# Designed miniproteins, single chains, continued (5): the designs that were tried, part 32

Each design is a single chain, and the fold is of that chain. pLDDT is the mean over its residues in the fold that is shown.

## One batch from the design tools (miniprotein)

Design m17156
Fold by ESMFold2-Fast:
Structure m17156 (fold): chain A 65 residues (1-65)
Amino acid sequence: LMYVTATFDKAVAGEVEKRVKSIGGNATIYDNGKSIRVLTRGDLVSEVRKIIEENGGTVTGEGFV
């Protein structure tokens, strides 16, 4: 498993969570929807990063769990 963390200027983490769950990942939302922690398989990390970036997010961390 891999984790990806990100922050957003707007409370859009719920939209990111919905998309992440649709591809088999899990997500936890923080900071009133402005931060997210995603848990996913390593082969899905690039897709998760793309979802975050498409929603205006900045990736703050990535690694093995």
Scores: mean pLDDT 88

Design m17157
Fold by ESMFold2-Fast:
Structure m17157 (fold): chain A 70 residues (1-70)
Amino acid sequence: MEIEELIKKLVEASGQQARDIAEELLDYVAEHPQEVEKALELTDKAIKESTNPEVQKIFEALKEYLERRL
């Protein structure tokens, strides 16, 4: 639920604020490692739905980070 809110907020964010939200998401996943699979699934969906290349790059970096934690 909280992770879904963070990802939704990140999709709507500008490139300038998207970094701060991505950092918050990484901190959340570090505290809740059991949600890594959920985060990865939501990140994949966000990449497909995003039309902003800046935001897509942020989500692709998040995906690589999450995959390395599995």
Scores: mean pLDDT 74

Design m17158
Fold by ESMFold2-Fast:
Structure m17158 (fold): chain A 81 residues (1-81)
Amino acid sequence: SEEADRLFWEGSKALNDGDYEKAKEYFEKALELDPGNPFVLAMLASVYEKLGEKEKAAQYYKELAERIPNMTGVKKEAEKL
């Protein structure tokens, strides 16, 4: 998915610039094109956490943990929220 890869790159750039709302928009669009992509789920969880949206962050961390069972740290982050 060239478009999903482009959106992930744009989101990463926005995140580096501190534009969390723009990063969220790009990562949400990337997830629509590539549902369940663990890298996009991780980035969305991080962005929602930075925005103070703890429930949304926990949701994405939990979804990530279900797709990568060996990532114990991700599940612990979801449980903190």
Scores: mean pLDDT 79

Design m17159
Fold by ESMFold2-Fast:
Structure m17159 (fold): chain A 77 residues (1-77)
Amino acid sequence: MSDEEIAALPDEEKRKLAEEYYEKGKKYEKEGKYEEAAEHYEEAARLYRAVGDYEKALEAEINAGLALIKLGVSKIK
């Protein structure tokens, strides 16, 4: 989703989208799809930052980073 589209949304909708992306990230992580999980967590973090929820944004960024580490491990093994 574009930064311009995100900026135009009400904060309530941004928060709902952040939660939706975060849940999709969790689902992909459970399925072993770490690249897709990381992408969805990163989008959730962007949306949480846009509404000023820096704690949830940081949590999503950490989960994205962990997913990328798991992706690297899966490519080696």
Scores: mean pLDDT 79

Design m17160
Fold by ESMFold2-Fast:
Structure m17160 (fold): chain A 61 residues (1-61)
Amino acid sequence: SDQDELAALMRELLARLEAGELSPEEAVARFVAQLRDRFGWSDAEAAHWRGLARAELAALA
């Protein structure tokens, strides 16, 4: 399902962030790009999620 694919993408990006392979900004950019491209998210939906994800990923870094 889309939820399973999204969860898998999030796990991959978080693992790479924790390993120091990605910055928080790079992880957010990749995640938002995939939401737009694969899941058909609008610019407004992507921008809203980017704000939330950026805040959470920055707190973990």
Scores: mean pLDDT 74

Design m17161
Fold by ESMFold2-Fast:
Structure m17161 (fold): chain A 76 residues (1-76)
Amino acid sequence: SMAQRQRDAENLVEVAKKLIEEAKKALESGADPQTLARLITAAYIAAVGAIYFGHPEAERLLKEVKELDAKAEEKL
């Protein structure tokens, strides 16, 4: 149903936002590369899922995830 797809998209956006914030905090606090990779990968999956379900914020969130991934790679 359209309503279910919209709820799924909204839930994935909320998950992506939380994981992005967690990844930012982990990066700022000098967390280990494995923790950063786990958080960024989870955020990437959530953002891509939100794109698939058509959420208008999803592409912006995916861009933020890619920027975080680039910053995390600089620490490897």
Scores: mean pLDDT 85

Design m17162
Fold by ESMFold2-Fast:
Structure m17162 (fold): chain A 81 residues (1-81)
Amino acid sequence: MAMERSRLVAELIGRTFALAATLDEEEAAEKARELGLEVGKKLGLSEEEQEELAELTAEQARSFNRTIHAIDAEYAEKKAE
């Protein structure tokens, strides 16, 4: 069912954000990639589609983590000024 698939995707997004917010960039990306592959398999995606979802999920985790880190770094520089 499309609704059940949407729920799995929503869970993937939420968990990816949690990983990106709490872990370092590389660790968050690695865990997000694993999560993307697992969810892709549950969704019945092809191997190619599973890899694409995993890579997109990992990149999303990296991007969000970098944004948080950049904000923290900017505040640290402003404080050190």
Scores: mean pLDDT 76

Design m17163
Fold by ESMFold2-Fast:
Structure m17163 (fold): chain A 92 residues (1-92)
Amino acid sequence: GSLAEQAAQEAARQAERAGAQAEAQVQGNTVTITLRGAPTKAMLGALAGAVEAELQGSEAKTSSSGDTLTITITGKDEKQAARGAQMVADGI
């Protein structure tokens, strides 16, 4: 397992602990975290983590549809993507 896979799984675990359904995927230096049915506070925390990842040099994209929030973190390398995903996890 990569650092990015570990960070992505941690984000999913934190979201599930907050009462959401969560899924995380890693492809190269991109981590995609999908939150379903998360409380507003958990969603805002995840979004704050995505903003922090952008401030540290990652690219973060967010989209929402109904009760689903998708956050995509792209780093210059897998280690940066892992750090960004961890910031999302820590925000939740």
Scores: mean pLDDT 85

Design m17164
Fold by ESMFold2-Fast:
Structure m17164 (fold): chain A 89 residues (1-89)
Amino acid sequence: ATSQEKTLEVAANTTKVAIFDLPAGTYKVTVENLGTGTVTVSVSTSESSASITVAAGSTGEITLTGSGKLTVKVTASAATTVKVTVTKL
């Protein structure tokens, strides 16, 4: 499977955006919250969108379809580091 990874350092009450440029298909987005704050993650493509909340020290997963470009918005309640992995299924 083709995969891409980005690490985001997110300040408290701040939103960071990661954009992935991948072939059209179905993707698994894995979000690892490596900090002490809770993060809200919004994932969107041209065809679908979903949101999840990932607690401190936890991992969240979303599966969605799209035309290749995938936008991940991460909003943190407290300063944290978030690792985002996007894998084509």
Scores: mean pLDDT 81

Design m17165
Fold by ESMFold2-Fast:
Structure m17165 (fold): chain A 66 residues (1-66)
Amino acid sequence: VDEEKVDKLIEEGLEAMAQGNYEEAAKKLEEALKLNPENKGAQYLLALVYEKLGNTEKAEELRKKA
């Protein structure tokens, strides 16, 4: 696990969310979870992003894992 890289990806995801770029935010948060699947912060943020994109099924799957 590369904690610094995970934190950077989450930060990039948050920046994308702030800009309204939910597709880019999802990509960054998915990469963070690929490196650390147990990161509850990234799971929570990705679920929110999937809801914004209208992908309620993927959002629900993440909530069940958290």
Scores: mean pLDDT 81

Design m17166
Fold by ESMFold2-Fast:
Structure m17166 (fold): chain A 62 residues (1-62)
Amino acid sequence: SVALTPREAAVVQALLDAGRPLSARELAELLGLSQSTVSRALRELKAKGVVVEVAPGVYALA
């Protein structure tokens, strides 16, 4: 188990709900957040091993 911030948890939930890899732009649109905010959360989630970048700018759950 890994500790997530509320923002990181929201990104993970969006990926679970989608059931497919999502770009930072798609996540920003789904969550009503700026792309920079989502990109920062994705970078932190990647560092924690929670998500993987499967293609440039496209992320999936690890």
Scores: mean pLDDT 85

Design m17167
Fold by ESMFold2-Fast:
Structure m17167 (fold): chain A 97 residues (1-97)
Amino acid sequence: MEKLEEVKKRLEEELERIEKEIEELKKNNTPANAIRMIELEAVKEALKKLIELVEEQIRKGTPFSKAKEEALKLLEELSKELAIGQEDVERLKKLLE
């Protein structure tokens, strides 16, 4: 059976990767880098909210199937709220599977 702790680890590793990418983009002030930073900040906020949800699900002992359904629903809501691009949404979906 899949473990929520493994999902949380994947989300935390992706958050660290995104934070490092943002710091690299900050070193060169191009318009393209500014746009990508805004996109990555939205992905970072979605990752933080997904990590908080998974931590709560682990604490409550939520069954994996229900936890995955709730996480995917939250991701759909966040993708619309934060205007996350389709490629970034697809990447985040893979972390939840």
Scores: mean pLDDT 84

Design m17168
Fold by ESMFold2-Fast:
Structure m17168 (fold): chain A 70 residues (1-70)
Amino acid sequence: SMEEKKQELLELAKKIDEYIRELRDDPQFVAEIRDLVNEAFEAYSQGRYDEAIEILKKALELAEERVKQK
């Protein structure tokens, strides 16, 4: 449902924000993640919730892998 998709987007965004805080010493990578988040919010603003979720999932995976390498 739309409510479930909005909740998933919120949870993904919160987790990405946590990793961005951990990656403060990597500003170029943080900029890359922020570009993906902006792309996801653009999709969200157009009602493309499934696309927004997939973009945020990609951003989360990239951020999580980068944290593991620190």
Scores: mean pLDDT 85

Design m17169
Fold by ESMFold2-Fast:
Structure m17169 (fold): chain A 56 residues (1-56)
Amino acid sequence: SDVQKEAKKHEEGLKKVVSPEQAKEAAQLFKDVMERNGKGVRESEELGRQQLEKLS
């Protein structure tokens, strides 16, 4: 999927400037966020906005 491609690219880029472990972890987190957004962008956006409104 596009999400997996993008996460892999992110990991490869980070691997050049940080440890391989850190790059992998960051790419995994990025992938998880993208996957969640891909499944329910509207739901995630509304939830995030509600959370922000509570904090603001």
Scores: mean pLDDT 68

Design m17170
Fold by ESMFold2-Fast:
Structure m17170 (fold): chain A 64 residues (1-64)
Amino acid sequence: MSEKELREEIEISLLIMKATVAKLAGDKEEAIKYLEEAIETEEKAENPDEELIKQLREEIEKLK
């Protein structure tokens, strides 16, 4: 695994964690924003995780 791939995984994990915290705080708009940023980061990765992208999109739909 490259350093770039590892950095991308860490960034995505941090964004998902921020979204979870926002969701628990009742801030749906903030949670959606972080989830959208996580999706964008994953889509720009060298090997996008399609299953993760799908799960994140489903989470956004549940928050709308």
Scores: mean pLDDT 81

Design m17171
Fold by ESMFold2-Fast:
Structure m17171 (fold): chain A 58 residues (1-58)
Amino acid sequence: GAMDEQIKRLSDEAARAVAQGDNARGAALLRELAELHRKMGDDEHAERILATADALAA
């Protein structure tokens, strides 16, 4: 579905950004991904993604 496609797109883009050394872009994409997980009721998963994003933006 559209949500699954959006999650895959954001995951792929975040991984690509980090692999290229663009931690700021990677963090922004991970925060967007976390928001989608939160909207799906996956608060624990969203919190883990946000922790990763915060570490990348440090």
Scores: mean pLDDT 85

Design m17172
Fold by ESMFold2-Fast:
Structure m17172 (fold): chain A 64 residues (1-64)
Amino acid sequence: SEELQKAKEHLEKGRELYRQGRLDEAVKHFEEAIKLDPNLEEARKLLAEVYFSLGQLEKAKEYL
């Protein structure tokens, strides 16, 4: 579906931003990916990882 395709686009943008160390921007894209496709486990795992890197441990645990 169009929503599932957009979720994948946000996941890929988030990965690129995460690789660049642009953590706050990566979070926004992973959150949008999960909003569009709640079953996208890769986005949840990466979002938890980014929150952990930001020192936001309670938010990280929410996605595990």
Scores: mean pLDDT 87

Design m17173
Fold by ESMFold2-Fast:
Structure m17173 (fold): chain A 60 residues (1-60)
Amino acid sequence: MEISEREVAESLVRMTLSIMLRAGASDEEIREEALRTGEKVGLPREVVEELVEEALAERE
C-alpha cells in the first residue's frame, strides 16, 4: 500500500511537535518550528496550525 505524500508530511510535522513538546519548548517556538517544517514539506499553513493546536491541547 502506498502512503500519500500528505500523510508523510503530516507525520513529519507531528514528529517535530512531539520532539519540541518533550524538550519543553515554548508554545511560540513549537508554532514556529511546525510552520517551518510544514512549509518545507508543502503542507498548507491552516493544516499546520490545526496540528499545532491539537498538540498543545493534548499537552494539558
Scores: mean pLDDT 77

Design m17174
Fold by ESMFold2-Fast:
Structure m17174 (fold): chain A 61 residues (1-61)
Amino acid sequence: VSEEVLEQARRLARLLLKLGRSREETVEEVAAYIMSLEPSVSREEAIEAARRIVEELEKEM
């Protein structure tokens, strides 16, 4: 996944978590977002990237 897409995904994840979305809902929505921007990325890779983003944000919040 490209660095630009990961940064956009982090911004989306922060927004969703602030709106009270669950971790699981945030991961699923962020993974779908990554795949929409980079269709060459597998679902498994997108989900793993989304999980890492959410884990990092939870440590900062």
Scores: mean pLDDT 81

Design m17175
Fold by ESMFold2-Fast:
Structure m17175 (fold): chain A 74 residues (1-74)
Amino acid sequence: MEILEEARRLLEEAKELFKKVPDEKILEAIGLLLRAIGIYLDIERAVKEGDIDSARRYLEELRKVVKELKKLAE
């Protein structure tokens, strides 16, 4: 269950990055955090359905959202 473990790690990273975002960027960060949560739920569903290809694509989307949150936290 490698994909789901990595997705959980990325979601926790997103939560930690969100805590570091300055107030002036908080609305943008909220949007990205909600997007990360939505993608995580899509990954959980795909894994439960055995759709590993979709789960991998969603995992890449989640990585991109985390990268965007890192830029806001800088």
Scores: mean pLDDT 86

Design m17176
Fold by ESMFold2-Fast:
Structure m17176 (fold): chain A 67 residues (1-67)
Amino acid sequence: SAAELLELARELREKAEEFLRKAEELREEAKKNPEKRKELELEAEIYEGIAGIYLGLAALLEKKAAG
């Protein structure tokens, strides 16, 4: 049902927000730790990439629910 698709989309958006918060924390840590900056920035990019996948899937579910 449309309601089930929207609930799944909501859960995926919440997961994406968690990953984006982790990425932001890693980017702030990178500013404080020059010796680990490159590693921390790469980890942040990975979390941002995962969040993008979840957001993309959520958008498709929302589109299907709308008809």
Scores: mean pLDDT 91

Design m17177
Fold by ESMFold2-Fast:
Structure m17177 (fold): chain A 80 residues (1-80)
Amino acid sequence: MAVEILERVKEEIEKAKSIDEMIENLKIAADALKESFPETSKFLEELAKKAEEMKKKGVPFEKIKEEIIKKIEEEIEKLK
């Protein structure tokens, strides 16, 4: 189920050590889900794009991480 996959993605993001690692994890998850869960894949691609934009604006890693985790939690709640 997409919820279980999103919970795993959230855990990987929480463990990420840099913005680039977090973005890479989001992109890998999106690619893995493209066939089975296309809407979830699109959501993760949009999150990766948002993280890249926040990085370009000089937002600190911890703030980007908080925002991305919050968005994943909101999507999980929406799918329950």
Scores: mean pLDDT 83

Design m17178
Fold by ESMFold2-Fast:
Structure m17178 (fold): chain A 60 residues (1-60)
Amino acid sequence: MKSIEEILEEIEKIRKEYEPKVEEAQKNNDFEEAKKLAEEFYKKIFPLEEEYEKLLKELS
């Protein structure tokens, strides 16, 4: 079970991990890799954002 704080920390951790990888792909003009990295990023972020929104509405 994840708290709201843990979810936000995971989202930021994923952002920090993927940002430099996307930058490397862009510098290498590897737009295919950059696109794949962006898709992987969103696939990981989406369920966390959904869980965050659900917990935020259940502020009991």
Scores: mean pLDDT 78

Design m17179
Fold by ESMFold2-Fast:
Structure m17179 (fold): chain A 86 residues (1-86)
Amino acid sequence: MTLILTFENVSEEQKKKLIEEAEKLRERGYDVEVKVEGDTLTITIGNISVEEEIGYILRAIGLELDGAEVEIEIKGDTTTIKVKFP
């Protein structure tokens, strides 16, 4: 499965932390692509398990509880989680 994480209205500190997490995933053997466009950061993770996908969904719910806008879309083998920070 492919997981696409899109973060909007990202602060400099949040951007740094998200890039560091993406680098950790690469070190664990995942196919990770990072795209930065201004205050928008997109992380694409190839070949993710269902259990790991659930972990990302739970993290996204945590961000929504902290005031972010969260949208989740599942289409076939691709899950897209979009997070917009306040």
Scores: mean pLDDT 79

Design m17180
Fold by ESMFold2-Fast:
Structure m17180 (fold): chain A 60 residues (1-60)
Amino acid sequence: MKTFVIEVDDVSRLIGLALRIIGDLPDAEVKIEGNKIIVTVPEDPEAIKYLEELKEEVEK
């Protein structure tokens, strides 16, 4: 299992991003803590790449 923490500056986007991740990665465990989305996935290369790219886009 690998865990990603995605920090979101606009809290109003938080729920939408969490729902997108759940829809795209059904095997992912998604948790919201404050302005952060915590995502835990199996060590699937495609899931890892997806989350790394999403984190770069959101935190830029």
Scores: mean pLDDT 79

Design m17181
Fold by ESMFold2-Fast:
Structure m17181 (fold): chain A 69 residues (1-69)
Amino acid sequence: SRLEELIRQEEQSIEDLEKQIKELEEQLAKETDPEKKTKLSILIGMYKIAKSASELVIERLKKKQAELQ
């Protein structure tokens, strides 16, 4: 169904965001430049917010799917 497709797309988005967060955290751990550390920290924060938003969308879609069954 359309709802199942949307849920799968959001689940894929979360997986991609988790991979990006991990890569950025590894970069941050090795970074010595204070300005670059600040930029990486901000970017990691933004990706974590995006992940939380996608998780909320999945919860809402799953609830809607349950109501339609």
Scores: mean pLDDT 87

Design m17182
Fold by ESMFold2-Fast:
Structure m17182 (fold): chain A 86 residues (1-86)
Amino acid sequence: MKLILIFKNASDEQIEQYIKYAEKLREQGYKVTIVKEGDTLTITIENVSVELVIGEVLRAIGLGLDGYKVEIRFEGDTTIIEIDLS
């Protein structure tokens, strides 16, 4: 499975927090790619566990309930979560 997290309109502090999270996943043995383009952060996680995907989907639903714009897409074995933090 592959998980892609896209954070749009993120503050510098939010970007730093998510980069630290992605680095911790690398330390746990996940294949993680981090791309920062302005205020957009994309984190790609390969060979992800079902448990990690479920956890990130639930976290995204929580952010949606808090008023953020959240889109969750399933494309084959890839889960894409896009969050607008504006």
Scores: mean pLDDT 86

Design m17183
Fold by ESMFold2-Fast:
Parts: C-alpha cells; sequence; structure tokens
Structure m17183 (fold): chain A 61 residues (1-61)
C-alpha cells in the first residue's frame, strides 16, 4: 500500500488540473486515514486504486 500512496502523492504533486489534483489528494488522505484506523491493507489498496482511477478519469480542463 505504501507504493500506491507514494504513487498517488507523486501524481498529485505533478498534476496541473486542480480537480484531478484535489481528487488525488483526497485519495491519499482517505488511504492514510483508513490505515490509521486499522483497516485491512487489501481493503485500503482496493479503495485507493478505485479513487486514483476516478481522479485520472476526470475530464481535462
Amino acid sequence: VEELLAEAREKAAAETDPRRRAALEAAVQLGEQMLADGEPEALVRTVLEAYIAEAEALPPS
């Protein structure tokens, strides 16, 4: 999961579209919060992957 979180952070930092950036930042925060709450890594990975995919599917500005 650390690899996915790192990837999402890098994508957010490099993202120029404000909507996609906000969505990627939200995905990272959700993933970190779920891990802090003791959620299973497999569930966190599934949720994080889904949110990253949704952020990337947002239409460009």
Scores: mean pLDDT 80

Design m17184
Fold by ESMFold2-Fast:
Parts: structure tokens; C-alpha cells; sequence
Structure m17184 (fold): chain A 70 residues (1-70)
């Protein structure tokens, strides 16, 4: 589940960055679904949720940096 959620997060972030400055409603809904899944995980296992969120943030920063480089 964690690996699958991380992969889905990477895909959603990639789509959102490609659609900047106006991400589609579809991508925004996918992002909201990921946030809800992270909230559910945090309720069950806060440590795993924190680790996953950290990895998602790292991926987002790396992808955003690549986008800024053209």
C-alpha cells in the first residue's frame, strides 16, 4: 500500500506540474483523494504517514526543480 500510494502521488504531482499554471479539475480531485488516504494512514499509523509524506515532499521538490530548469 505505501509503495502504491507513493507511486500514485508521484504521478499526480507530475501531471499537476505539466499542467501549470492551471491544473485540471481531474488532477485536483486525484490530489484530494491522496490527501484523504494519507489522513486515513495517519489515523492508523502516524509514523508511516509521516515517512510517506516526507518522501512525497522530496519527490515534489525534485520534480518542481526539474520543471524550473526547463
Amino acid sequence: MEKELLKEAEEVITKALEELPNPSEEVLKEAEELVERLKELAAKDPEKAKKLLGEIVKIAKELYEQKLKE
Scores: mean pLDDT 76

Design m17185
Fold by ESMFold2-Fast:
Structure m17185 (fold): chain A 87 residues (1-87)
Amino acid sequence: PPPRERVELLVSEEGMSAEEAAEAALRRLNAEALEVRRSKPPKPPTLMKNVEGALVIVVVREDGEVLITALEISEEPEIVEVRARLR
């Protein structure tokens, strides 16, 4: 079952890499990174090819856990996933 209390933020960050966007989200939430995973998809999604920057999804769970997924929209796209905690 999904968490009872959560906040979902979807932000488009123009001119930012996936890593920079994830770091900005961490600063905004005053959260500490516990785990960072980086991956490179084979190509960006077609619907995003005219977007420059990064798309960020932030989920804050009821126990203070924060999940951040940032996708860079570029010629060499990158995904940064961060598990963090509010404190």
Scores: mean pLDDT 66

Design m17186
Fold by ESMFold2-Fast:
Order: sequence, then structure tokens, then C-alpha cells
Structure m17186 (fold): chain A 64 residues (1-64)
Amino acid sequence: GAVEELARKLGISLETARKLLEGAITLLRDPNFSEEDVIAFLMREGGLSEEQARYVVELAKRLL
């Protein structure tokens, strides 16, 4: 599933991957956040690279 794909892609735990996806889904559902804003948030607060943040957003969008 998406959690397992993300964990493998980023080299993180399944728990961390699930929390990142849940957070991204929550922000993407907020009309005050654009995809660009979500990417910037994941980079700043999540410590992710732009490529990693973009990958999280693309996975989250598949679950919406």
C-alpha cells in the first residue's frame, strides 16, 4: 500500500510514513493550503527534501 511504498522510498519506519501521509492528506483537504504550501511545510517541518516532499504529496493525492 501507499504507507509501505513511502517507507521503502524514503528509508523510514512504517509508523513515520503513515503519520506523514495522514498529515499530507489533512493539509491537502484544507482549502487554505495549495500543493506548493504542503510541499513547503513537509520540507520545513518534516525535514524532507523537495523530491521526498513531492513524492509524499503524490501518494496522498492517490488516497483522496
Scores: mean pLDDT 86

Design m17187
Fold by ESMFold2-Fast:
Structure m17187 (fold): chain A 65 residues (1-65)
Amino acid sequence: AERKKILEELLKAALEAAEDEVKNGEVSEETKEKLKEAFEKFQKGSLEDGRKVLEEAGRYAEALL
């Protein structure tokens, strides 16, 4: 329970930062797509799906986050 709250806060902060960079066009096109997809799934309340998408783009998202 507590772990999910921390994960949600971290994911939200990371996705907010990534969203800003996606809007500014500072990251690669593929990275933008993956991060935007994760953000959209998070907005739908799918934390697990958002985390999974970020993990799949981990090689790129890790360098960004």
Scores: mean pLDDT 60

Design m17188
Fold by ESMFold2-Fast:
Structure m17188 (fold): chain A 78 residues (1-78)
Amino acid sequence: DEEKEALELIKGGKPVEGYEKLVELYPDDADLYTHLGDAYIRERKYEKAAEYYEKALELDPDYQNAKNGLAYAKSLIE
């Protein structure tokens, strides 16, 4: 069960790996791309976080959590 494996990775402190699996299963889910962006913020990979927030906004341009995440990630990029 790929979804169960992804959730176990997230609970086990590997949210990037977990959310990467979830976006493969549900590629049109803006919320999952936003969570993947949040996971990259936690790893201080701000450019990757910005890419995934932008992907979320391609799917849902009005998604406020992705807009907020993108603004935050860009503020941390030099």
Scores: mean pLDDT 86

Design m17189
Fold by ESMFold2-Fast:
Structure m17189 (fold): chain A 68 residues (1-68)
Amino acid sequence: SLVSLLSKTFGVPKSKLKGRTVLEALLYVAEDLGKSINDFLATLSAYLGRPVTIADVLTDLKDTLVDS
């Protein structure tokens, strides 16, 4: 699942990511953890099997839950 991949990639418990949207998870990773936005986008791209940009996170993926 996306939550499992994000948890493993960023070294955070799944409980810190569950219930977050993709945008909320990006903000958590960037603002609270100080991690790379590019690494977050690369992780999403790997999970979805296609390139993911910041514009995708702000539009089509904005309200998608990471644990759904």
Scores: mean pLDDT 84

Design m17190
Fold by ESMFold2-Fast:
Structure m17190 (fold): chain A 98 residues (1-98)
Amino acid sequence: GAAALAAVEAAAAELIAATDDPELQALARRTVELAREALAGAGDHPGAVAGLRAAAEALRAAVAAVREKGSDSPEAVAAAIAAVVAAIGALIDAGVLK
């Protein structure tokens, strides 16, 4: 669990640093909050760890989208938002939250 949470926190920090978009920054922070709650509630449950790994992967995709196209590209920002929403969805759908 701890390594998977650290991966989510690292990816979220990279996204926040890569963008000036307040919505992306807020979504990145929300993903970290949800990941911490998931780990606190479920511990090292396989579903929780899998959800955290999926979230870290989606956040890394968001970072790549912003870096590839530039943080001022509407397409890059939209792709990054979609990737972060997918990260949040992965945490919820894995049954780690609620």
Scores: mean pLDDT 73

Design m17191
Fold by ESMFold2-Fast:
Structure m17191 (fold): chain A 63 residues (1-63)
Amino acid sequence: SKLEEGKKKLEEGQKAFDAGDYDTAIKLFREAYKLFKEAPESRESAVGATAAGLLMVAAEIEK
């Protein structure tokens, strides 16, 4: 599902962020955000989209 795909991209992005690979993290967080926005509306998709958006901003600041 789009929700599960978004979660996987979010996890991959967090791993890249922790490794200091901010360019890869930004790309993965953007992909996660898009997937969560395409998922059926739910608490999980809303929380996921919010987390991905905030993490994209954090990665841009660290870059």
Scores: mean pLDDT 84

Design m17192
Fold by ESMFold2-Fast:
Structure m17192 (fold): chain A 57 residues (1-57)
Amino acid sequence: SIADIAKKAGVSPETVRKIQSLRLQGKSNREIAEELGISPATVTKRIKAIDKALEEL
């Protein structure tokens, strides 16, 4: 679930939902960063944390 991913990744459930939705739409890390109002480096770090959480579930 999104809640389990968020807890394990150390990211809010809302942020996980937004990032995963934008990734499903084929958005780049830069485009996701623009949508969320954060840096592309922060998006990359959060995506790595989410992907690691998914591998460990």
Scores: mean pLDDT 82

Design m17193
Fold by ESMFold2-Fast:
Structure m17193 (fold): chain A 72 residues (1-72)
Amino acid sequence: GSMEEAERERLLAGVDEIAERHKKLVKENASKYKGVTEDEALANIDRSRAGIREAIERGDEWVKRGVENELK
């Protein structure tokens, strides 16, 4: 495998980890959310995760850099 393949796999795993952390925070703070249900907030995180994963798989350098910064 190439370094690009290894980097892609690492970034995709990182995106999933970030999404799961955000979902945990939503659940822990459900009572503090105004105007959005817990289910809507969780669905928004899943949609964002899917879009970011797709961008990484397409080789979007801006999105890849953003995810790298979040994983620091």
Scores: mean pLDDT 77

